# Designs tried in a protein design run: designed miniproteins, single chains, continued (4). Part 112

Each design is a single chain, and the fold is of that chain. pLDDT is the mean over its residues in the fold that is shown.

## One batch from the design tools (miniprotein)

Design m15894
Fold by ESMFold2-Fast:
Structure m15894 (fold): chain A 110 residues (1-110)
Amino acid sequence: EGEELLKRLEEAIRNKDAEAALEELRRLVELVKENPDDTALFLETMEAALRFINEFPELAREVIELLVEAAESLTNENAKLGALRAALQLAEELGDEEMARRIRELMAKL
């Protein structure tokens, strides 16, 4: 299922269909939340999300929110910390001070 969702997401990005790509990314995030021990699935989702932001920078905030949700579900503390750090860097680049503050608070709880 993860492989199929990743292919659909990549096809939507290639077709420049932002709505379809965002919906497939949301499905991937739900799959990560259902499989919180699958660090490989999360890393593939993170990489796809970064490609998404590159193609649709106007949706970066929405994508960062989805990445934070996925990161918080992870059982591996090192993977969770790494994911939150990546999301924090993106939020800071975007200038979203509220999102950056929230991510720092989540990292402080680890």
Scores: mean pLDDT 83

Design m15895
Fold by ESMFold2-Fast:
Structure m15895 (fold): chain A 63 residues (1-63)
Amino acid sequence: LREETARRISEATGLDFEEVLRILEESSSYYDALLNILRSYKLTPDQVQAVSRILSQADRQLQ
């Protein structure tokens, strides 16, 4: 599940899969993961929206 989420973010943003996976693993929540990605990388508005959507969908599936 976390690996699938990292893969989707990597595909949407062009970011390295292993780096995205590491951020997801180190983050305490999907909200924290979103903030950590935004702090670490310069993303376009479209990429930010895509990451936010992917993380929100993943969070909803766990609840």
Scores: mean pLDDT 78

Design m15896
Fold by ESMFold2-Fast:
Structure m15896 (fold): chain A 90 residues (1-90)
Amino acid sequence: SVKEEIEKLIEELEELVKNKSEFDKLLEKANEIYTLILDNKVSPEEAEKYISRVEEILLEHAEKTRSKEEVEAFKEILEIQKEELLKYLK
């Protein structure tokens, strides 16, 4: 199922953080998750839950590796991205 596939990709994203992978690899995995959500027309409610979870994981990595100013800027970018992704789902 699409849900099982998304959950698996989120688990893989969490493993990339645990393994201290390069941030670009985390962004690639996040894009795979977002593509799967958009291509399979996941409901906006379920999509928001998945996107928020992905963003939390990305922010946790950023907080460990970036300055406070960079983290705040990244939070704003992620919020805009979430709004745009949800708009595509109606």
Scores: mean pLDDT 84

Design m15897
Fold by ESMFold2-Fast:
Structure m15897 (fold): chain A 86 residues (1-86)
Amino acid sequence: MKVTVELEVKVEGDKLTITVTVSGAETGTRLKVIVERKTGKNLYYGFVTKSDGTQTFTLELPAEETEAVKVESIDSGETLAEVKLP
């Protein structure tokens, strides 16, 4: 099934806020948020949809040297959304 993801990333001083909006997903859809850093290891956060249709998830992380944030489907391996930071 076609899952649509909208990704919003905000840097607020020392805080990184990632908002993921998922549409067209069934309950139990498994997604992975990947935080790519310029230095060090990438961070990975898995989440599962709790209802059919549209659902929003928010993550708050320390703002480090973040290069990009992307959302990938665990089941298909498809990259559904990506935001690159300077």
Scores: mean pLDDT 75

Design m15898
Fold by ESMFold2-Fast:
Structure m15898 (fold): chain A 102 residues (1-102)
Amino acid sequence: SHMEKEFFLLAIEVQVLGEMVLSSRKEVTEEDVEWGKRFKRAVENRDIEELRKLAEELRKKLKEEEQKWVEEFTKKLREAIENEDFETLNKLIAEAEEKIKA
């Protein structure tokens, strides 16, 4: 249960971070393709350690205000997952989708 919750949290965080990095670019780079492959392998292998590394590396590519937004998002996401608050979880995912589209 606890390991499943950590995996789920990290998978969502890395996906949001990756989409935010991609939305800031004019074109997809080889680095972006490599990140996508690493993410896919980490999810398939349930590799929590690799997901943590990907999250750290992707955060460094974001502007300071975006990094702060992700920090607050991740705190709220962790609380929703820990409390099994699926209504709040769905609202947070919708907020992330709107943030990425903006």
Scores: mean pLDDT 83

Design m15899
Fold by ESMFold2-Fast:
Structure m15899 (fold): chain A 83 residues (1-83)
Amino acid sequence: SSAAIKEAQERIRKRTEEIAQKVEQLEKEGKLTEEDRRKAEIELLEIYIEVLEETKKEYPELAEYLDKLIAKLREEKEKLLAE
């Protein structure tokens, strides 16, 4: 379980770096909108969900725990999409 969490954290870190750089660039250019921030947050949640779904496939013993986390992330994404 420790190895699974560490692998998931590293995948999330690598994939989220590009989103962070994009947001920072738009902020520096004075072009960052509330819609851009919302879209970045949705993209971040999608990455988290995707990584946890892959982790669940590799570590099925964590499925119950990961399903609860995925459900919460999906609910947060749905709320953002409703804004």
Scores: mean pLDDT 84

Design m15900
Fold by ESMFold2-Fast:
Structure m15900 (fold): chain A 91 residues (1-91)
Amino acid sequence: PAQPGTLLTVRITARYSDTLAVGEVVEANPAPTGLRVGDRVVIEGPFPPRVGDRVTLRFTADGRSYIFTGVVVEVEDETLIRVEVTGYAVV
């Protein structure tokens, strides 16, 4: 599970709407259970991303769905975002 304060750096690889995108994990510190650099995440939030935006990141590991909620703390070239995790859930 992700601890509050976990920082995830994600590169947005495709944007599907004003509220839905997918990305690839570039960095995770500390790495949440099952999440690896290169993993695909679904991103729900406002696009293009801005610092202070609230986002939900969703990924699957070991047959379970993980949901992270967080706040964008850094944006580079509208495609690279750094998210501070504020909550998580497992389904």
Scores: mean pLDDT 76

Design m15901
Fold by ESMFold2-Fast:
Structure m15901 (fold): chain A 73 residues (1-73)
Amino acid sequence: MEQYAQAAIEAMEKVAEGDMEGAYQTVEEAQAQGLLDEEEKEFEIKRLDELSKLPPEEIRAKVEEAREVLERL
């Protein structure tokens, strides 16, 4: 999970930019590298889909929160 945290932040940044294809590709690459299993990948795709429904400002706030959590680890 900790190794996936950076990829998760990258995927969220792509969602904030409106690049859903890039966000999905980031999750696919993380799964291919063994950072996620198949069920975790499906869960992340759903999470990113829900995130994409939020205003870009709110998505960026969540990215900043995720970065703070990663810095504490």
Scores: mean pLDDT 79

Design m15902
Fold by ESMFold2-Fast:
Structure m15902 (fold): chain A 80 residues (1-80)
Amino acid sequence: LPSFSPEVLELAEELIKEAGIKIESEEHRLDVLRVAEALLAGDEERALEIIRNSSLSKENQLRLETYLGIRELKRGVAKI
């Protein structure tokens, strides 16, 4: 059975598409899945920690951190 829930898989795909991350390896995909899992658990600090310690390039780490900031703004502000 897949180690990640469908909800984690769906959020990981959102993160990849919206942040503009290019997945070049299985390890990159696993890192994004771990980030999605932490976010669904409500642990944003752990999500950032996973990004910073990931195998993702510094550019992709920055893209993902930027998108997480945008997601947080969308929670606090109505969509314009």
Scores: mean pLDDT 77

Design m15903
Fold by ESMFold2-Fast:
Structure m15903 (fold): chain A 74 residues (1-74)
Amino acid sequence: DLSQQLQQLSKESEKNGDFDSSDSAHMASIQAQNGNYQQASLLAEVASRQSQLQGNNDLSQKFQQISDQLRQKS
């Protein structure tokens, strides 16, 4: 589900050396697991922006898509 996808993207960010996006995505995953979809959406959006700043456009788009889906659940 969305929480598992966030956890996988967190690991991908870490492997790419983007630790800021990894941390934000990991926190988003925890918030989603706890049903805090609004906070999870905001954290996923932060991860999207951080990935974009690191030049990881594909990863940024994936975080944005998940953020939008999380927002729909809140």
Scores: mean pLDDT 87

Design m15904
Fold by ESMFold2-Fast:
Structure m15904 (fold): chain A 118 residues (1-118)
Amino acid sequence: MEERRKKVRELSEKLRETLDRGADRIAQAVANGDKEAALAIFDETLEEVRKLGDEIASVLSPELAEKLRAFTDRILEVLRDEVRAAIDNGDPQGVRDTLRRAAEQLVKAVEEAIEEEL
């Protein structure tokens, strides 16, 4: 039990770090006027977030894993639209604010799952 909690905590920290690093890199590309680079970095960031989410879900019960995946999918769908809009508008701060909000929502969902299951 304790080893699973530690692993999920480490994965949750990596999830936050991935979104924070992605936000900085995407915002920098937007600030430089490189929308193509911003979109490419965003796609890479989403793939890494999905992979970490799957690893977290693999440690949970099937019911909590399904709930976490459904929640993650909804957050990523909204995030995709909002980040794309911020990139199109040349808004680096909008990119940071949107990804930070998503990180906070995802980490809270993982913390709640840990408290219920682990």
Scores: mean pLDDT 82

Design m15905
Fold by ESMFold2-Fast:
Structure m15905 (fold): chain A 68 residues (1-68)
Amino acid sequence: RLLTPEEAERIIADMEAALASGDRVVLEVAVKEGPEVIADMEASPDVPQEIIDRLRELLARLEAALAA
């Protein structure tokens, strides 16, 4: 699915909220859905590379939080 920059920023905010929550179920969902969201962002020409890079970094942090 093609994303707008506004949709991409909202996804980043949602993932940041998931990380801040510490809720294991929320973290599991975020980590599971992350690769699909990255693929959708990469397929979306209107999404800046900086947003995609931020999501990749955020997913690494989400995976680390889930592993703890």
Scores: mean pLDDT 82

Design m15906
Fold by ESMFold2-Fast:
Structure m15906 (fold): chain A 73 residues (1-73)
Amino acid sequence: DPEELARLLLELRREGKSPDEIAEEIGKLAREKYGEETAELLRSAARLLSRVPDATEEQLTRAFQSVIDTAKS
């Protein structure tokens, strides 16, 4: 669920986790739900998105959904 990924990113960022640490945790959750290939794309997206300081949960959810939809194509 892209909303779950967005919430996890925001929580880890609040905890002071680095972009690489956030990417690894998002990648673990994504692997369980979407498989390895999609998880690698979501991990890369999470690393980039974690550097956007004012991104909302809605914006992050839409970004992760876009990655998932692209990976399925």
Scores: mean pLDDT 85

Design m15907
Fold by ESMFold2-Fast:
Structure m15907 (fold): chain A 83 residues (1-83)
Amino acid sequence: DEEKKLQLEYEITLGVFAVAYAVELVFEDDREKAIETAARIVSKGLNIKESVAKEVIERLDDVDAAIEIIREAKKNNERAPAP
């Protein structure tokens, strides 16, 4: 139950980190653009605001904090704005 939910959240967070690192590798000369692009991908993939996605990416060195940010965003319905 709770353990399976935590494992799923961890797997999602690992996926987010993988995307962020892959984007950073592609934009080696432009770190700011890499972060912006990763945030957009994460925002759309998780249905959270880009600002929250940026916070997750900025917490790449702290997996527990990143998971907590994702959980709070999902609970508070902090989704990407409608077009």
Scores: mean pLDDT 70

Design m15908
Fold by ESMFold2-Fast:
Structure m15908 (fold): chain A 87 residues (1-87)
Amino acid sequence: SVEDLLEKFEAAIEKYKDKLSEEAYKFLVDLYNEMKKLAEEGKSIEEILEVVEKARKEALEKFPDDHLLQSLLGLILQELRELKEKS
């Protein structure tokens, strides 16, 4: 479910907090809060996926050398795509 994915994402952000820059941590927290708001508003998986895809593109431009940030975003994007296929 989207709720399970959000819980996993929050846990991953906290697990890797000490390995992320302050800016990268804030970027992930802002994304998590946006995804949570969309889920609470009853938005579709497709709408949430669009937000994460946009965030991944921004992260590639703003944090090109932050492989941990990019990997975390890639994992969440892949899990959202799997949820969409099951819907």
Scores: mean pLDDT 85

Design m15909
Fold by ESMFold2-Fast:
Structure m15909 (fold): chain A 95 residues (1-95)
Amino acid sequence: MEKLLEELAEKIYREVAPAALEVARRAAEELGVPAEPPLEAAEEVARRVSREMAELFLRALRGEVSAEEVREAGVRAVRRLLEEPVRVARELAAA
């Protein structure tokens, strides 16, 4: 199970990381701040979200969680991927 979890997390990461990194780049450019801290935040949240979603999908395959719970977690995951890099860029602009 651990190998399947890691493989699934890596697949999800490859799908979500480009979008999070793009949001980070645009936020840094818009606010006139260095891109590196927002990009690091995007990378970190993408990795964390990918592992959490992989764990949830495996639990759903075992019938341990509902489709509704997976959908709700997915919405929260997308929000975190978009909001975390922007938050870091805004904090950097305020400093």
Scores: mean pLDDT 85

Design m15910
Fold by ESMFold2-Fast:
Structure m15910 (fold): chain A 85 residues (1-85)
Amino acid sequence: MKIRLEFEAKDESTAQKLAEEIKREAERMGLKAEVQVEGTKVRVEAEAPSEAMAEKMRLRFLSIAAKLGAKVVRVERGSGEVLPL
């Protein structure tokens, strides 16, 4: 099950911290995440073995973004299902 998230940070330093924290959280969960940083924008694509695990990942990543004050731009799951912000 794939999930995709896009965030906007207040500055590039915060974007780098967000990317690092998301990678660490995915690693703690034993899951794979790909993170791209473009200036203040952070794009995350992660894969989970189940829908329940994908939802846990989504919630954890959103929590990290909220802690760092990053804006949620987009959330998708599966084959491009866009979730409300």
Scores: mean pLDDT 78

Design m15911
Fold by ESMFold2-Fast:
Structure m15911 (fold): chain A 100 residues (1-100)
Amino acid sequence: HHMERPEVTLPDELRKLLDEAVEEIKKENNYPLFFIDTARREVELKLQRDGVTSASKEELKKMLKEEIDRIKAEFDAWWDEVVASTDELIAQRKAEKAAL
């Protein structure tokens, strides 16, 4: 184990291209920064795990978009569940208050 958390170290050129890909994704899309930052971290981990030392900016953009779409879909599903549960709790407490 390396330190208290895994550290991702990519070649400088690959990291620079990944940074450029992330900036282009930010410019082209209105996704929340959290989704973009999470996708970047997952792509970094995948590149390190698979021993990738070079890639094109377009390949990195494709990987980022695929990961962002996955994260967004999972977040949207989770958020819909949270909203439904919260609405039920609010309705229950409103009913309890009205009964007084």
Scores: mean pLDDT 75

Design m15912
Fold by ESMFold2-Fast:
Structure m15912 (fold): chain A 99 residues (1-99)
Amino acid sequence: SLEKRLEELKKKVAEMLGLPEDSSLEEVLREILRLLIELAKARGTLTPASDEEIEERIERLVKELPKVATLEELIQFLEDFIAAREEIERLLAEIEARR
């Protein structure tokens, strides 16, 4: 079932992010968004915003995304993140090494 696949992918992504296996989908999505924001900051592509404004936007997206995305879209997003995670971490490490 799609629900079972989402739960299995959520658990796998939580493990990859160093989160507890019983982490909620919202907690997993929050950590993914934080990683992407750090990548955007490191690349200089993010418009300057306070850490408070960024956290507020993350919380809004995390609460709304599961309500507006289909189950298939959430599954695809987590699969895409798993595939991209190693590349994202590599890019962040390279950018930090240049500072």
Scores: mean pLDDT 74

Design m15913
Fold by ESMFold2-Fast:
Structure m15913 (fold): chain A 82 residues (1-82)
Amino acid sequence: MREELRRALEELAKDPEAFRENLEAVVELAKKAIEAGKLEEARRAAEQLRLLAEAARELGYEEMAELAERAAREIEEAIREA
């Protein structure tokens, strides 16, 4: 796993509320990108969230992994509706 992702996850795990709020912000930004016709930016955001979920699961942060997967799915669904 990338060292930067591992360190980021360790810090994020210290504040679960901030993590959830950050995921909500990423989803909102991705939806705005979709509205602006920037579908590739939204796809990259979903891909990064899926990688984050995989890394979180590998480290045993299962709740964080589930939240990141849900955020990725929400972005993917918004892309399909665009």
Scores: mean pLDDT 81

Design m15914
Fold by ESMFold2-Fast:
Structure m15914 (fold): chain A 93 residues (1-93)
Amino acid sequence: MKEEKARELLEKAREYEEKAKQLEDYAANPSKAEEGKRLAAEVFEELGNQAMARAARNSTSLIEIQSVMLAAASLARKKAEELKRKAKELLEE
């Protein structure tokens, strides 16, 4: 039972790590600015930061777009770490 819940948390953590990597890759590639901007907004919305999601959607300069992508990637990685920690706590019971 606890193993099932831990597995679900680890799977969600993997998804956030994957999104973080995509955002970091997009931030390094100016031709992916539009895609990265959308992904950053989606990540902020999923994690409940609607103000940052709006800021991402309204970003217009390449520097702003890169900054919101990297901020979203950082937030996604922190969420993945939280999910992994919760999974570990469940398994250690």
Scores: mean pLDDT 84

Design m15915
Fold by ESMFold2-Fast:
Structure m15915 (fold): chain A 67 residues (1-67)
Amino acid sequence: DPEVVERIRRLLETEFESYAEAARLLPGVDDETIAAIEKAKSLEEAGKIPSVSKMDVELIRARLEEH
């Protein structure tokens, strides 16, 4: 659904640093991966990072449900 995707994208752009912080709590995510996610500051750029996991997408989805 395009509206859902757009809402997730806006939320990520607004609270990107909070997603990087949340990723720090995930097992197997190293500090370099977290720094890369924060530096990217966009869903598409973050997805280009080889170490970005599906867990980040799950966190975005959960956050969308709270919105």
Scores: mean pLDDT 52

Design m15916
Fold by ESMFold2-Fast:
Structure m15916 (fold): chain A 84 residues (1-84)
Amino acid sequence: MTVEEDVAAARREAPTLAARGFSAAATAVALRVAALSPEALVAADKEVQAMADAGVPAEERAAWLRERGLITDEAAAAMLAKAA
């Protein structure tokens, strides 16, 4: 998906996630992503990709995303599992 589609999807999904009983953390991340400008989201994605290309460990990349409210704890765990 494009950044615009991802932002639109996150914005649209936030009420659905809350209504379906998903965690407050998942709802907060969806709202945070929806509140970012497309340029800021693209910049964050490029920074994470640059970190991966530079060999930064998955745990550090997950921490960077968590600090910015762009990833849930569950998504961070999935990144670590994929890196293993």
Scores: mean pLDDT 62

Design m15917
Fold by ESMFold2-Fast:
Structure m15917 (fold): chain A 96 residues (1-96)
Amino acid sequence: VSDEEVKYTAKEIKEGLEELRRRAEARGLERVAREAEEAIEAAEKVIENPSAENVKKLLEELRRAARAAEAEGDEGTALEFRAMAEGVERLLKSIE
């Protein structure tokens, strides 16, 4: 996989995360909104530098956000974070 493909995937994930953060904020789910913001920052780091290290960090933050959504009872948002994490995990395996 190319650096441009990694960056493109990170940009798509960032857009999805911005939507999920906005929905979490509107619903008062502070933990979910905070974890989504951390995942957005990790995605921005991948866009700046598509290294395996940055992709691993993004994967970690997406998994953390999924657990936060589950803890808050937002199963739909948790599923979306998990789907993003699966995509990033596949991407990471293609880099390494």
Scores: mean pLDDT 88

Design m15918
Fold by ESMFold2-Fast:
Structure m15918 (fold): chain A 75 residues (1-75)
Amino acid sequence: MDAELAELARNDVEKLKEVLKDDPAKVAHIEVQVLAREGKLTEEQLREALEILGYSEEQQEEAVEALREYLEEQE
C-alpha cells in the first residue's frame, strides 16, 4: 500500500539523516532515487521525501521526470 511505502521511506530517511549528519543530502538523494526506481515510492512520495531532505522544487521535478523516463524504458 502507498501509505506503508511512504512510512518505510520516512524511516529510511530518518536513519540516513542520523548516519550521514555531515552530508545527509547526497546519500539520501541516491537512496530516495533508488527506492523510487524500485517502485517503493510514488511520484508524490518522491517529491515529499526530497522536500524533507531540503531539495528545491526544481530538483524535485527533475527527479520525478527522470523517474518517469526510467519507468517508461523498463517496459
Scores: mean pLDDT 62

Design m15919
Fold by ESMFold2-Fast:
Structure m15919 (fold): chain A 78 residues (1-78)
Amino acid sequence: SLLERVEELVERMGRVVDEAIRENLSPAELGARLAPLLEEIGRLLEKMSPEEQKRVEELLRPVEERLRAYGERWRAAA
C-alpha cells in the first residue's frame, strides 16, 4: 500500500539522521540527504486519502522532532 511505502521511507529517514549524528554532518548536508526521501513522500501524499495523509503526519512527527533537536544541537555547538 501507499502507507506501507511511506513507513519504509520514514524508517530510511530515521537511519539517515542516525548516520548524520555518527558522522557529525551539518544540517545542510543532512537536509540534502533527506531531500529525495521527502520528495517521494510528497508524491505519495498526492495519491492518498485525507485519513492516510493524517497517518503520514503522525509517522513523520518523531523524525521532525529529531530534526529540530539536531539543528538546535548544531547551533549550540557553533
Scores: mean pLDDT 85

Design m15920
Fold by ESMFold2-Fast:
Structure m15920 (fold): chain A 65 residues (1-65)
Amino acid sequence: SPQQQLLDTSFRFSELMAEAEPERIPEIAQDAVELHRKFLEAIKEGKPLDPIVAEAERRIAEYRA
């Protein structure tokens, strides 16, 4: 569901922040906030979530590299 995709992404960014050096937390938090905003807008407007999920996956992979 769209709600589960939003929740999953939020949890994954929380895990990234928990694992990160303190100096990187604001950067990760900013990306999380921006993606959360995009998810909410897409859900409210009935727009596809696939591009937002793809962007989230790309950013998470970059932080884990």
Scores: mean pLDDT 83

Design m15921
Fold by ESMFold2-Fast:
Structure m15921 (fold): chain A 117 residues (1-117)
Amino acid sequence: MAREAAEEAIRHARKAIETKDPEALVEAARHAKKAHELALRERRREAYEAAARALGEVISAMNALREAGVPEEVFREVAEIFADYEPVPTDADTPFELALSRLVSAKREAVEAARAL
């Protein structure tokens, strides 16, 4: 269910923020994507709201790990997880900027879907 996937994403994102563990960030991203895909199937406001919250926590974790100076390869993996999302138009030159753009697009889609329901 979308809510359970979102809670797993938030748990991993918070671990990534606290420990600066790149593996926790990647797991957070995978669970957040799953939460959004499940919300698209469930078509309930609460599911989209849960997915949007999870995606927001992953964005926060990405910013925390960037400030901690983790390798760009981590952000490339996050960008690949969200490859199905159209990036917000940007001069994205780095894997971090590409991953952030795709996450922002996914979160916007979830927020707009929740508002429409």
Scores: mean pLDDT 85

Design m15922
Fold by ESMFold2-Fast:
Structure m15922 (fold): chain A 64 residues (1-64)
Amino acid sequence: SEKALEFARKAAEDEGRGLALYLGLPPEEVKIEIEVDGDTLTITISTPKATRTITAPISNLGGG
């Protein structure tokens, strides 16, 4: 559902902000990529200093 992608994007933004703060970077330097493969949602958060990857099932993000 569209709500699942919105939730994933917000989660990615929260993680990206945390990573930027940890690395002393402005949040604008964070690049977020979201990929959907079947029921698996993969979020990649990239900065000039580090990258994080988060995976979650889409079925758990739709809110019922």
Scores: mean pLDDT 76

Design m15923
Fold by ESMFold2-Fast:
Structure m15923 (fold): chain A 64 residues (1-64)
Amino acid sequence: MKSFTEVTQELNDLLLAATPENWQESKEQIDKVYKENAPHFSPEQQALLEKYVQSIHQTLEDVG
């Protein structure tokens, strides 16, 4: 199981690796990481991850 810090870092790394050519693939991978890991965290950590993922989605739209 990944820690909250590891998951947050993985999501950030995926965002930073996104390009106009691969942003859709990055978005799908981010959604997968979130869905697989979020249920294992506290409700407060889940809420923080949800807000972070929403922010990432908005940023990826600006890349693509």
Scores: mean pLDDT 79

Design m15924
Fold by ESMFold2-Fast:
Structure m15924 (fold): chain A 86 residues (1-86)
Amino acid sequence: SVEEELLRKFEELQKLVDKAIEMWKNKDKYSLEEIYNTFQKALELGEELRKEAEKYFSRADAESLKPYVNRLKVMKNRVEKEIKEK
């Protein structure tokens, strides 16, 4: 079902975010590019989920994801800034 697919994608998003945050906390073990790419992948999945939530659930459900997506944008931009300062 659409609901099952969206829940699966949300679980994938949560795993990607957790991975990206763990990588950011352990920058000595990971390249900044790997961290950036993980946040970018999470952001892309988050944006798709927001659009699909609006279509298949409600506008309110899509709006609830907006702060989460915005936080991913901020985190990705912080990693990009650190890459440029290297």
Scores: mean pLDDT 81

Design m15925
Fold by ESMFold2-Fast:
Structure m15925 (fold): chain A 94 residues (1-94)
Amino acid sequence: SKEEIIELLREAVARLQEILRQLRAGRLTLDQAKAEALALFEELRERLSDNPELVAMAERAIANIRAARTEEEMEAVLISTMADLQAFIDELEK
């Protein structure tokens, strides 16, 4: 349902915020932050497989996460991906 999709996306944003916080605090390495973020989007892609727009967003996020080579690049990817997810939530709530 629409409500279930919104809740899943909100949970994803909260988890990305936590990954960013832990990366910034030095409690996650780059590789650990990438692994956690990849697992999150692989799970989202599977759960939302019937929504092609969300699958495309998850695939783009996965590609961007894989491409990140530094903590600074990973922080930028996490921030932009959270913004994309929030924009999707806002559109669904209209």
Scores: mean pLDDT 89

Design m15926
Fold by ESMFold2-Fast:
Structure m15926 (fold): chain A 72 residues (1-72)
Amino acid sequence: DEIEKLKAEFDEIVKEIEAMNPDETTQRALDELKEIRKKNEDNPLVLDIIVGQARIILGVMKAIERNKERKK
């Protein structure tokens, strides 16, 4: 239940980040988080941490997009 929620939340955040066409550095970070998720599918503590990491990446990506829009 909780584990399935965390996995679904992680997958949705990653999907949103990838829809923003992340740079190579960000994509490598996402690929690392995906590997951690795959190896820890039944560990709610690890899943919660990577969901938090993905949320931070998404927040940074959205901030960068807003700045680019204002700049140009």
Scores: mean pLDDT 81

Design m15927
Fold by ESMFold2-Fast:
Structure m15927 (fold): chain A 84 residues (1-84)
Amino acid sequence: SLDKDIEDGIRELRRAVTISIINSVPIDKLYEKEKELIEKSSKEELEKLRRTLEEMARIARREGNYEAAEKFEELARLAQKKLE
């Protein structure tokens, strides 16, 4: 369906951006910046950020970047805890 084709296209773009980021930016610096963002975020922003971080973690694992995957998973957990 058209909706599925759009979703698949967005997923491919998000994957390409995530791969570019993890290859260009030291993960520790990315982690620090995202942690700050989580601390400043509203509940609505935290829900979106958690979902995005979970997807980025999956992409990193598929690409074999387990360090980045673990860091994104930690950030997703922090966002979830702040929602509780």
Scores: mean pLDDT 81

